# Designed miniproteins, single chains, continued (5): the designs that were tried, part 94

Each design is a single chain, and the fold is of that chain. pLDDT is the mean over its residues in the fold that is shown.

## One batch from the design tools (miniprotein)

Design m19262
Fold by ESMFold2-Fast:
Structure m19262 (fold): chain A 63 residues (1-63)
Amino acid sequence: SEEAPEHIKKKLEEVKERLPKVKTEEEKLEISIELGVLAIAAAVYKDEELLEEVVKLEEELRK
């Protein structure tokens, strides 16, 4: 299957929930690290949809 496991998808949802609440540079760095881990997971599982979601969240973090 070319899909990440449910625990990885759950981690994505946790990051999505936290992103609009980040206010400090330290919090932004923490989210950036989590997004990097999710991008690696997307590559390992070949989950193209997960990679697209991670890219969108990285763009939102940089605004």
Scores: mean pLDDT 83

Design m19263
Fold by ESMFold2-Fast:
Structure m19263 (fold): chain A 70 residues (1-70)
Amino acid sequence: MGQEALEEALRAIREAASRLPGDEAAALMKTVGPLVQALEAATRAGDDAAAREAKERLLAVIEEHVRRAA
């Protein structure tokens, strides 16, 4: 379960970064770094609730960056 959520989040980040200008892609990567670490930590700990919250926050950040670049 957790590994699949992490893989989907990383895929969403890669897709968003490939569609953004270089400066916005760099800003996205800087912002999502700590959130990816939180999702990885929650997944390793087996904390499904923390993993879900980290994933939802990560997706919201991706959406915000994509929206600002549109």
Scores: mean pLDDT 79

Design m19264
Fold by ESMFold2-Fast:
Structure m19264 (fold): chain A 81 residues (1-81)
Amino acid sequence: SILEEVEKKVEEMRELFEKNKHKLSPEEAIEVGSLISMAEMLVWELKMLIEKNAPESEIKEMAERAYRLIEEAKKLLEKGT
């Protein structure tokens, strides 16, 4: 399901961050961590939309927002490490 795919990507990014955060400055670690935390909140929002049987367009938009945050977090982590 789309939920399982998004949740897995967010979890993989969290694990990558925890493994590499010691290589970042404190400020960079806060920025990357914040983006991941926001993506984790969007996973919860996505679960709620699915439970409420929301339109596919809303579910897709929420998933895309989570993916954008994870992509940004990954780019920042790669530049900082």
Scores: mean pLDDT 87

Design m19265
Fold by ESMFold2-Fast:
Structure m19265 (fold): chain A 85 residues (1-85)
Amino acid sequence: MREELLEGVREGERDWSSLTPDQQKEWALVAAAMGVLSEEEVREFFKDEPEEVQRLAVEAARERSVELAERALKKLREIKAEEKK
């Protein structure tokens, strides 16, 4: 997954418009870790997500940490799974 997300970001524009909103958020987390999105842009992108996800996403952008981006992604998926029961 990590490698596929990074390759998707590198191909960028071609695949982005075909992504679901959830996949676009996953892309944004990877882009934050890669330094493509600023800390401010990440805060705006995740403004409607729970505070814990916002914090991890911003930290991933600040530290340029793929590990933190993966933690944010895991938390986001747990929340989405909770919404589905």
Scores: mean pLDDT 69

Design m19266
Fold by ESMFold2-Fast:
Formats: C-alpha cells, sequence, structure tokens
Structure m19266 (fold): chain A 66 residues (1-66)
C-alpha cells in the first residue's frame, strides 16, 4: 500500500472517529505505517498540534491535495 493510500484509509477512519483519543490512535498508527520521512514528520506535527477530530481531518485532506 502506498503512503497516499494509507492517508486515504486513515482519513476514512478519522471521519468515523467520535473522540480526540480515537483520532490520536489513528494518527499514531498511520505514522508507524508511512515510509516517507517528510510525510511522517508532517503527520507527527498534526498529532502534536490537533485539538479536534475536524482539525486532523482537514490537515490530512491538505496533505492529500499535494
Amino acid sequence: MSDRELLEKALEILKKATSLTQARVILAELIELIKDEELKEKVREILATMTSVEEAIKALEELLKE
């Protein structure tokens, strides 16, 4: 599975998340699976700075637009 496919799957799971704790677990698992170090660091920053599930969703959508 490509890093792009991993982001897309994580985004689908995040849209079903009902708590910030669930979103953090999803992003932490995504970080372990990503192969690209720059992308991995960007996801780490999202995990560190996010205050809501909606912020995590928007940040991943922006990464997918590139």
Scores: mean pLDDT 81

Design m19267
Fold by ESMFold2-Fast:
Structure m19267 (fold): chain A 91 residues (1-91)
Amino acid sequence: DEKIKELNSKYDPNASDEEKAKRSLEAGKILLEQGRYAHALYAFKEALKIFEKLGNKEGIAEALEGIGRVYEAQGKLEEAKKYFEKAKELK
């Protein structure tokens, strides 16, 4: 996908962890829109790991919501609910 390629081509090896997490979060959103659920989960989980390392509660909540949306799109409603509830606790 051209949009994913654009994000990848803007990749800076010296980018901050926050920038890397934000790019992974955006990639997850694009992949989810494309129905690429396994790749979207990977991207959101990578963003989650980085935001957790940084203690960024807003970023953690957004990544958790992203994971929830992937599970919801897959029809895994109980899993989706768990992630949405975890995200809500951080707001």
Scores: mean pLDDT 81

Design m19268
Fold by ESMFold2-Fast:
Structure m19268 (fold): chain A 69 residues (1-69)
Amino acid sequence: MTEEEARELGRETARRLLEEGEAPHDAVSRAGREVYQRALAEGASREEAQRLALAAGNAAWEEIDEIKK
């Protein structure tokens, strides 16, 4: 998983969860967690998985901020 793939997955997951009625904070938290778990499943180190999860969470917040405008 690349950083761009992690960011895109974070945005997609956050959008889906918001559409399902999740609060923004919960959507971001879950998006980061899903990316972390996926990165580990794909053989990433814990350090790399944490970095990718952070990128996904940041992208999820950017998406939410765009929707709020």
Scores: mean pLDDT 82

Design m19269
Fold by ESMFold2-Fast:
Structure m19269 (fold): chain A 55 residues (1-55)
Amino acid sequence: METIEILGKKVTSPKEKTKKLEYDAEKNIVTDTAGGIKYDVEKDVLTLGDGTVLK
């Protein structure tokens, strides 16, 4: 696993699932361009593409 920083928070994610991150300001969500990772800023929850939820 690889540690990455999203919106000032440090999270650990699988290397193959994190190629590019995009921030959607309207939804307050950070998403990998391949759809592998979603981070909900309001709930402080990171969801991986395999359905794994990190709090």
Scores: mean pLDDT 58

Design m19270
Fold by ESMFold2-Fast:
Structure m19270 (fold): chain A 92 residues (1-92)
Amino acid sequence: GPGDRFYRVEATGKVTSQSGTTQTVELEGTATDEDGRRLPFTAKLTVTLTSDTTGEAEGEGTVGGRPARVSGDATIAPDGSVTFRGGAEVLP
């Protein structure tokens, strides 16, 4: 129905690999639609670092088990833990 394509995402996870200013992160969290419905979210994203602790993240994940394009902002702690806030668009 309406609101089941675009989701606001809040997720946490870990850095799994690093190459220069690029990190791969694995995330788990919640995707929320415009109606306030909440679904499980998972993703494996590429983060391009903009500072020692922040970067722009993009890639593919799942919302309620459905494939989605994902983008947003990542904050990376010195221990490799990640906090992510962004959006997801469920693919057709």
Scores: mean pLDDT 85

Design m19271
Fold by ESMFold2-Fast:
Structure m19271 (fold): chain A 70 residues (1-70)
Amino acid sequence: LPSKAEIAELFREYDTDGDGVLSFEEAREVVRKLFPDYSDVTLEVIMAELRKRARDGKLSLADLQEVLAE
């Protein structure tokens, strides 16, 4: 499982406007970078969990860390 620091680094890379939130498409790319060996089906299961935490279709760093971190 990725560390909170690894998630934070990728989050910053994809948070192009620095507003502290990612779209689902940006979050999907972060998940793919963290888990390049996972199948698309497995990634969609992870994305379904992230969707439960989203507000207005946006995900915070904390949302990603709670689902993806060790």
Scores: mean pLDDT 78

Design m19272
Fold by ESMFold2-Fast:
Structure m19272 (fold): chain A 89 residues (1-89)
Amino acid sequence: ELDKLKKSAQQNLKSVDNAMEILDSMAQRHPQVQPIMDQGRQYLAQSKQYYQQALNSTDPQTAQQYLREGNRYMQQGMEYYRQGLQKIR
């Protein structure tokens, strides 16, 4: 149980790092959406913090709670990416 949750947290940490690079690249190429990308990056940073707390947890229930919070912030960060995509079209 705990090992499976930690594996998910490790995979999600990698996904957050990749998402941050995508947002940074988009802001660099399209300065007009930088404020939106900055908002998304803030949510991704919060997501990364929760996934790191899940990875450092010794209790499966606590690890799962942090993983769920990380997922919520990850989804919110990616929603800002989608808003940016709509503005550059």
Scores: mean pLDDT 87

Design m19273
Fold by ESMFold2-Fast:
Structure m19273 (fold): chain A 71 residues (1-71)
Amino acid sequence: ATPEMEKAMAIAESLKPEVRETILRKGPTGKVLQEQLDKIIAALTAAGVSERTARSAATGMLSDVVHEYLS
């Protein structure tokens, strides 16, 4: 992975417990998923990650949390 992707993945992992808690409380509805995706992307871009890399990392982490919820 690129250094930027490694940084993005590390930050996304640090946000994962909060995202998991929100999904457990509110359910993985389209609105909740979009709000969480936007929040993760905003945090990553604020840390200097490009929008494309931020979207990729955020989508991957959010997909992982949804998969855990449905299992």
Scores: mean pLDDT 86

Design m19274
Fold by ESMFold2-Fast:
Structure m19274 (fold): chain A 72 residues (1-72)
Amino acid sequence: GAEELVKEAEEKLREGERLEEEAKKETDPTRYTGLALRSIGLRVEAGLLLIKAGKETGDEELIKKGEEVLNR
């Protein structure tokens, strides 16, 4: 259900944040780019999951949160 989608989104956001912080410490440009792209991918997936959960429940605030995540 929508609650499981929100939990998956939260897990993806936490992993994305971890990769973003790891990327900030990376001195190799190739490794930095790989970490940054993975972080972006996880945020996109999380944003889409939040929008889907909001649409399934009619929760406009959840849709807005997902859109905010996608626009960061």
Scores: mean pLDDT 86

Design m19275
Fold by ESMFold2-Fast:
Structure m19275 (fold): chain A 69 residues (1-69)
Amino acid sequence: MTPEQEAEVREGVGQIAYAVSLVEMRRAKAAGDEDAAQEALEWGKRLIEKSGVSPEAQARLTAELEAAV
């Protein structure tokens, strides 16, 4: 795998982590489960960090996730 392909994969993983966490937070909020919403937020933040996306992408995705809670 080239460095360019590796960066693309990491960006994709970060986007998937964001999307899954956002969906879980929205479902928890719709159910009135604030604890589950907070758990989904923390889980998503950790997955975005572990995805290895750029610092700029990590900051953006984390901020958007926190704004959605």
Scores: mean pLDDT 79

Design m19276
Fold by ESMFold2-Fast:
Structure m19276 (fold): chain A 64 residues (1-64)
Amino acid sequence: MKVGDVARAVRDVPEVPGVVLGLREGEEVTVLKILTDDGSLVLVRNRRGEEGLVGSDALEVVRE
């Protein structure tokens, strides 16, 4: 996974207001930033322009 990739949620992700972006399974996001040295935490943006953190384990890359 790299900055600029489009990724899809492989499961529902519960929202944590101001921290974690809530996602439904199958929802697509754009990767904006990789926040951890191991790549485990990413900053993403959804189609509505909302941004937040998501664990990379909850995402699969669908377009690079």
Scores: mean pLDDT 79

Design m19277
Fold by ESMFold2-Fast:
Structure m19277 (fold): chain A 75 residues (1-75)
Amino acid sequence: SELEEKAKKLLEEGQKLIEEGIKNKDPELVKEGGKKLIEGIELLKNYVTSEEEYQALEKQIADIEKETEKLIKEI
């Protein structure tokens, strides 16, 4: 699916931005990376059929928000 490919691209780009932000001590890059990761996971939520998988993706979004806030504070 084109949307699944888009989600995968967003996850890859988000991860790269977080890594660059940590390396360069740039909190804005970490924040942007977190946003792209969340956008990718939100797209994936449209493709899950089980309640448990949906809840797992919701938890991943919450975990990303928490982890990016922590990383920004540590930079």
Scores: mean pLDDT 86

Design m19278
Fold by ESMFold2-Fast:
Structure m19278 (fold): chain A 82 residues (1-82)
Amino acid sequence: MDELREEIRRLLEELRELAREAAELEIKGIESPELQAREDELLARLKELLEQAPEEVQKEALERLGEIQKEAKEYIEKKRKE
């Protein structure tokens, strides 16, 4: 179980970094199909791991993913309103 939890945590951190990079590109008006493809791949891997995880771990991971997405949106809004 420790390996599964660490893999999920690692994927969430990678998704957070990609979300931040995507936010920077969106602020600049730049499209990155490569970044979007990588995000999709990481999300697919996360879903596979979550299907094998206990319900509690699934809920925690989904909450974290929601936080990551919210942080990216708030960052874009902050930069655009400046």
Scores: mean pLDDT 81

Design m19279
Fold by ESMFold2-Fast:
Structure m19279 (fold): chain A 74 residues (1-74)
Amino acid sequence: SAREEVERLLEEAEEIRARYEAGEISPEEAIARLSELHAEVVRIRYANRDDAEVQELADRALELITALLQELIA
């Protein structure tokens, strides 16, 4: 389901953060991966714009991914 897809993308974002904090991936790699996840969440959100639960989860995912990207770019 679209909900399960967004939940998977959230788990991937958290994994990227954990790997970056552990020094296992570069800032450039973390930014690239998070940017790809951001694009996927936006696509799912657009495709499911009539599903309030998917919209809410996607908004939460975008907030997290955006915060992580801002931390890495700063």
Scores: mean pLDDT 84

Design m19280
Fold by ESMFold2-Fast:
Structure m19280 (fold): chain A 89 residues (1-89)
Amino acid sequence: SMARQHQRIQTLLDTATAIRVIGLELDGATPEEIARYVEQMREMRDLLLELDFSVDQYHALLQELAARGMDGDSAVAYLRQLLAERKAA
């Protein structure tokens, strides 16, 4: 179901964010850098939920973003554009 897909995406991104935050803290990232990353991941999660992405589609999107050399801010902007295109179609 779509609700199950949304729950899986939410759990996946929240878990991935928590794991990455630990890594950032171990690497000596500032609280401000960590807060910025958490906010980027929150925006990404919300956009993926609006796009009704499955886990498989999310992994395919990560590969596409990586192929385009996109960072966190660029990734969120790209997802916003993708959502706008889908809503216009």
Scores: mean pLDDT 82

Design m19281
Fold by ESMFold2-Fast:
Structure m19281 (fold): chain A 66 residues (1-66)
Amino acid sequence: VDEIVEQIKKDTKELIEWAKKNKDVESLKQAIKRLEGLKKVAPTEEIRKALDEAIKLLRKTYEELS
């Protein structure tokens, strides 16, 4: 579980930095859709929370770049 949560946090941070550098709102939009789907089937509360936080950060970045 910890490995998955840590990977979600790392991937989210890297995607945000990449999207800000390249102004790639499409990648952010696609990631948000994927994580929303994963959140619906998340096996633990820890994973669900990590996905929810990631989605919030990605949405905030999307709004800043849009």
Scores: mean pLDDT 81

Design m19282
Fold by ESMFold2-Fast:
Structure m19282 (fold): chain A 91 residues (1-91)
Amino acid sequence: MEAEELLKKAKEINEEALKKSKELIEKGEYEEAVKVALEGSKEVTDLLIKAYEIEGKPEKAAEIRADRAAFEANLPASLERLKKNIEKYLK
């Protein structure tokens, strides 16, 4: 695939994951909503990394990979904060 096709596909996957996650939140399925958002984020970042590598921008691909690793390392704390915020705003 050319880089622009990968970027377009990443955008489509991101929009679909956000839509599905929002629907699950509206149904009170917060754990499943978080799971869908995480799976979408992983697929989107994989496509972005490939697109920037094809464009000859390895520094940008490395930055995305590092940001993803940092996010995954902090994920348990971030998920607990998200759950608490959702519960707080729904009361």
Scores: mean pLDDT 74

Design m19283
Fold by ESMFold2-Fast:
Structure m19283 (fold): chain A 59 residues (1-59)
Amino acid sequence: GKSNAARAARLAGVSEEAGYRAVRRAADLMGTSPEEAARAALANGPEAAAGLVHGALPA
């Protein structure tokens, strides 16, 4: 099935692998799971989901 991390990656305009790595990094900093971090961001809208991915990607 499609994961929440994959949805966040698509909203951020990056590959699913890059998005998953970014979400995992953000989740580790938040003390939660990647799926929970992506789910919470998606609940706050597509800009929040994209922002989670973009904020955790290497520049």
Scores: mean pLDDT 76

Design m19284
Fold by ESMFold2-Fast:
Structure m19284 (fold): chain A 70 residues (1-70)
Amino acid sequence: SLEELARELVEKAKALFPDATSVSVQVNLEKGEVIATLTNADGTKTKVNLKDIPEMRELAEKLIEEAKKL
């Protein structure tokens, strides 16, 4: 389900970026992108395309497929 994929993706993002105080994920269906915005302890924000991370690529692609069904 979309909820299960989103949960797994957030858990993996937290494991890869343990110093992030928050993680938000946005799906761009037109571009086929899953962008994570990481807020660091110093308040700076980093944007990462999860398809560019080998460990997250398959989950990001599955999330896009499930989101397209909505």
Scores: mean pLDDT 79

Design m19285
Fold by ESMFold2-Fast:
Structure m19285 (fold): chain A 84 residues (1-84)
Amino acid sequence: DLTPKQRALLAIIRALVPRPDDRVTPEEVRYLKEWAEGLGIELPGFDPEKEVTREELVRMLADIYLKTGGITPEEAEALRAALA
């Protein structure tokens, strides 16, 4: 099974390069929030039980990356593996 962090990275992949009908699930949104909180980042005004638009998700991801300075080398390797 994928870890919450790996599922969050998968949601990032789908948000950045989605198929037209590829939607982000509430579970993936919850994992993104948990990942951000694990990094000490709070996502204000966010309800993980509701569907998030692609635009809202991209803004959240941009905020996370700006505050963290990007992803770790381990996260980058996981992202490459998921895309392969």
Scores: mean pLDDT 56

Design m19286
Fold by ESMFold2-Fast:
Structure m19286 (fold): chain A 76 residues (1-76)
Amino acid sequence: SALEQKAAELEAQYIEKLRELIEKGASVEELLKTFEEYVDVATQMAIDIGEYSKEELEQAREQFMARFKAALEAAA
């Protein structure tokens, strides 16, 4: 579907952005901020589809952010 194509393009764009930041020696804080921007856009797309509750999406957002932060801290 057009939405699945948009989601895949968005993911690819943020993966490339994160790669460029890592190559430039970006801080954990900068990487977290960029990932949070991706999660926020992805969450808004999920809300627009209407298949998930706001509570479920917010819980998923918090879990994704916590896991990404833990992974970055473990890699440092």
Scores: mean pLDDT 78

Design m19287
Fold by ESMFold2-Fast:
Structure m19287 (fold): chain A 84 residues (1-84)
Amino acid sequence: MEELAREALEAADALLSPDVEKRAEAAKRVVELSAELAELGEGAREALERLLERLNEVAGSPDLDVSIAATMAAMGVAVALRAL
């Protein structure tokens, strides 16, 4: 779990990349890792909450593409948290 949580936070930070392709891959990675964390059940709640907090910080970016990608990823994480 700790490894998945770490990778998910790293992927969230990668959304700040100036490279459009890297940002797209980071967004996909966040979705994949949040789904894997959700499969671990209630024990992953704190990890998903930390990921959601980080994505909301990234969504505050002045770069509209970064803000949109982070907001969409945050919505997915929020749904995963609700399903726990």
Scores: mean pLDDT 80

Design m19288
Fold by ESMFold2-Fast:
Structure m19288 (fold): chain A 95 residues (1-95)
Amino acid sequence: SASLKKAEELFKEGVKAFSEGKYEEAAKLFKEAWAATPAEDGKLRARILSQLALVYLHLGKDEEAIEALRKGIEAAKDDPGIVKALKSMLQVLES
């Protein structure tokens, strides 16, 4: 769909901004990508939220990072590999 294509483009722009150390811009782009992602695309939703969590950690926003990981786990519920990876990251942050 047009929405999915836009979500994927915004996600790629967010990854580029993150790689360039533009954390506030990356957070904005990942939030826009998440809003554009169809509810049925749990994999892309989980990937967006995991990247947003990493951005929040770089910004010192640990509570927001934890919330993003929890939302990512819920979005990825049908993908055991992604759920396990996100739960491992969450456990380290809550330790």
Scores: mean pLDDT 84

Design m19289
Fold by ESMFold2-Fast:
Structure m19289 (fold): chain A 96 residues (1-96)
Amino acid sequence: DAVLRAIALVLRAIGLYLEAKKSTNPEELIAAAKELLELAKELLELGFPKLAKYVAELALEVAKKALELATDPELKEEAKKLIEEAEKLIKEAEAQ
């Protein structure tokens, strides 16, 4: 059931986001943003664009926090790419 799968993905996304809010580690935040983007992509593929947008917005917030906290140029670059991916996915979800 696609609806039950979508609910499970959203609950996982909320859990990841709440843990990310507690973290000051840019590597942990990058990992969380990556997973949130994967969950958002799966929600979009399942046909839930509003839920995909919501999770992608969570990923964007986490990726921006990672960029703020990162001092390593490589981590800053990775965070910037995640911000771009999140913004693109939000726009794709809005077009649905």
Scores: mean pLDDT 91

Design m19290
Fold by ESMFold2-Fast:
Structure m19290 (fold): chain A 91 residues (1-91)
Amino acid sequence: MKEERERLRKKAEEYEKQGTDEARLNAISYRYLAAMYDFEETKNYDKAIEELKRIKAEVEELKARGVYPQEADAMLKIIDLDIKYLEEKKK
């Protein structure tokens, strides 16, 4: 799982280097996947929740600027469900 997480992080970095809002949304998607793989390996609820909240804030910013609003909405829904699930299981 470490190799898969590193691959996803590198993919996110590649998209970030493109410097477009479209590429930024793609980079965020890869960071989301990397965070989930990290959680499956470590079971660190606090780390996963904090990272998902950071990702959520970035997606909300892109949506507010009109960047792929339908894709952003779908991603926000998934992230919100994951945060709620992790917060419930942590307690």
Scores: mean pLDDT 81

Design m19291
Fold by ESMFold2-Fast:
Structure m19291 (fold): chain A 72 residues (1-72)
Amino acid sequence: GLEVGIAEASKIGNGRARVAAIEAVLRLSEIQPLNAEAARAVADAAKKAIEEGKSFEEAVERGVKAGLETLG
């Protein structure tokens, strides 16, 4: 659920990446419930996007996409 997503995002040390991952979790949770695997995929994708210099919105979108791909 939402709690699992927030817990995984909260492990991110980079503040901007953490907020992007939380936003992606919130958007995805309105579509379907998150499991631990999807939550990790969201957090990892958002963090990677920010570390690669992508915009906040692109990081959020990549996080949502990774979560959806994990959930099927």
Scores: mean pLDDT 82

Design m19292
Fold by ESMFold2-Fast:
Structure m19292 (fold): chain A 68 residues (1-68)
Amino acid sequence: GPAPAPATTPTAPGGAQGAGADTTADELFAAQNAVIDRQAALNPSLTDEQVAARRAAVREGIALLEAR
């Protein structure tokens, strides 16, 4: 039979930042990564290096918020 498509984690559309209380750093990072991944998918001019830099900046920002 036909080969099944590889399982890719779907990028969450809309990037609804959790309006709920007690949002964890991992949840915030996942939401921001989903937005970055969607932007990268829609904009092929973005390099992997630029995408990685954006993810690093988000991670650093969240870490600074947690350190407070």
Scores: mean pLDDT 71

Design m19293
Fold by ESMFold2-Fast:
Order: sequence, then structure tokens, then C-alpha cells
Structure m19293 (fold): chain A 58 residues (1-58)
Amino acid sequence: IKLEPGAVYEVNGVEVRVSGAKKVDQNNIEIYFYNGFTGELSPGVYTKDEAEKFVKKV
């Protein structure tokens, strides 16, 4: 799964702006994102199945 830096994604009804992503292992990806335009950066580790639920909006 490839997430585009700077793009907006929706997951489980929540919109997030992705700042970057990196592979942790074969099944996990760490996603860095801003929650809105406040400049806050919240990293999260997601499984591949969870990351596939991210729908690009912009």
C-alpha cells in the first residue's frame, strides 16, 4: 500500500492529511499525519488491512 504525502484520506469516517508513511514490517505500516490543518502530527501503526481502508480524497 502506498500513501501519497500531503494527500487527504478518509478512514472510518474520519479525514486525515497524510504527511508520510513508512513500512515497519511485512504486515505493518507506520503512518504520519496531520489531524486537520492545525499542524499536529500523530503517528500510528496500522496493519496492511487497516491501511487499505484509507480512501484518498484529495
Scores: mean pLDDT 68

Design m19294
Fold by ESMFold2-Fast:
Structure m19294 (fold): chain A 86 residues (1-86)
Amino acid sequence: TELEELAERIDELEERVREELKKAKTVEEIEEIRKRTEKELEKLREELKELDKKHPEQALQVSILELRILAILVEVDLYLEQKKKE
């Protein structure tokens, strides 16, 4: 389903971002990861909005995926703040 496809894409992005964050050595590198991640997540959010319009009966599942997108951004921001304190 379109919902399952979006969930898979979010999972793949989360895994990729986590691996990039683990390898990042500088604040600048994490800031670049954040910029790329934010751009990719914005695209996924637009696709989720379109899915919500087409399938309002899936609103709860769409909301869960929106929360997962927010959690990815929060995780990147936490890594950035931690690195800035080093």
Scores: mean pLDDT 85

Design m19295
Fold by ESMFold2-Fast:
Structure m19295 (fold): chain A 88 residues (1-88)
Amino acid sequence: TEVGREVVFLEAPVTLAVMRASIYLQQGDKEGAIEELRKTIEEADKAIEGLKKLNEEKPDPLVEKAIKSLEEMKKKAEEELKELEKEL
């Protein structure tokens, strides 16, 4: 569906940034991880805003689920960022 394509398009940058942050953490690159976590938060905010607008125009359970998932990803990224900043 068109809605499904828009959800995937908005989620993809967030998912990629989370994956990159995880790789940097696994390699012990805290600076790289911090940069990707900041990107995760920024992209999540953009995706949440876009999905909220989409859901306002045409309510869809798939969009609502995606918003909740992205809000959870954002919270985890913010928590991880705070922990990493303490270690610098």
Scores: mean pLDDT 85

Design m19296
Fold by ESMFold2-Fast:
Structure m19296 (fold): chain A 95 residues (1-95)
Amino acid sequence: KSLEVNMGLSPEVGALIIQDENGNYQFVLTEKSAIVKKLDLQDGDIVRVTYYDPESREIKEVDAEVKIVSEDELRKLFPQRVTDYILSVELLKKG
């Protein structure tokens, strides 16, 4: 079944991509996110995120592990984000 959702939401209801020190990507969102509800996302799920990079002016994609956090934690992570310009999210694997 199609498990892809387009988005462009704020940090309060949206999602972020962050990268750890090893270069692994995390797709961080809250339980209140429409994406979590539409794709039935849980911690440890693997998603393919398509995003727009305004610096390169290119559409890019990354595979990222889902991490569901509180709204307050999402806001604290916002400054370290790789991107918040999410175009689509596709569920690849359940955790």
Scores: mean pLDDT 74

Design m19297
Fold by ESMFold2-Fast:
Structure m19297 (fold): chain A 68 residues (1-68)
Amino acid sequence: MEELKKLLEEAIKAVKSGNRDKAITLLQEAIRLASADPEVVNALQKAIQAIIDGNYDEAIEILKKVLE
C-alpha cells in the first residue's frame, strides 16, 4: 500500500501543477496496483474523469479521501 500512497501523492502534486497527462498516467498505475479493491478503483476512475473534465479541485478531494 506504500506504493499506492506514493502514486496518489504524486498525482495530487501533478494536478496542482497543471500536469494533466502525468496525473492521469500516475492514476492509471494506481488503478493497476489497487485492482483487487473495487471501491478504490472506482474512486480513482472518478478522479481521472474529473481531471479530464477540468474539475481539478474535485479530483484532489477524491484522491485525499482515498489516502485516508
Scores: mean pLDDT 83

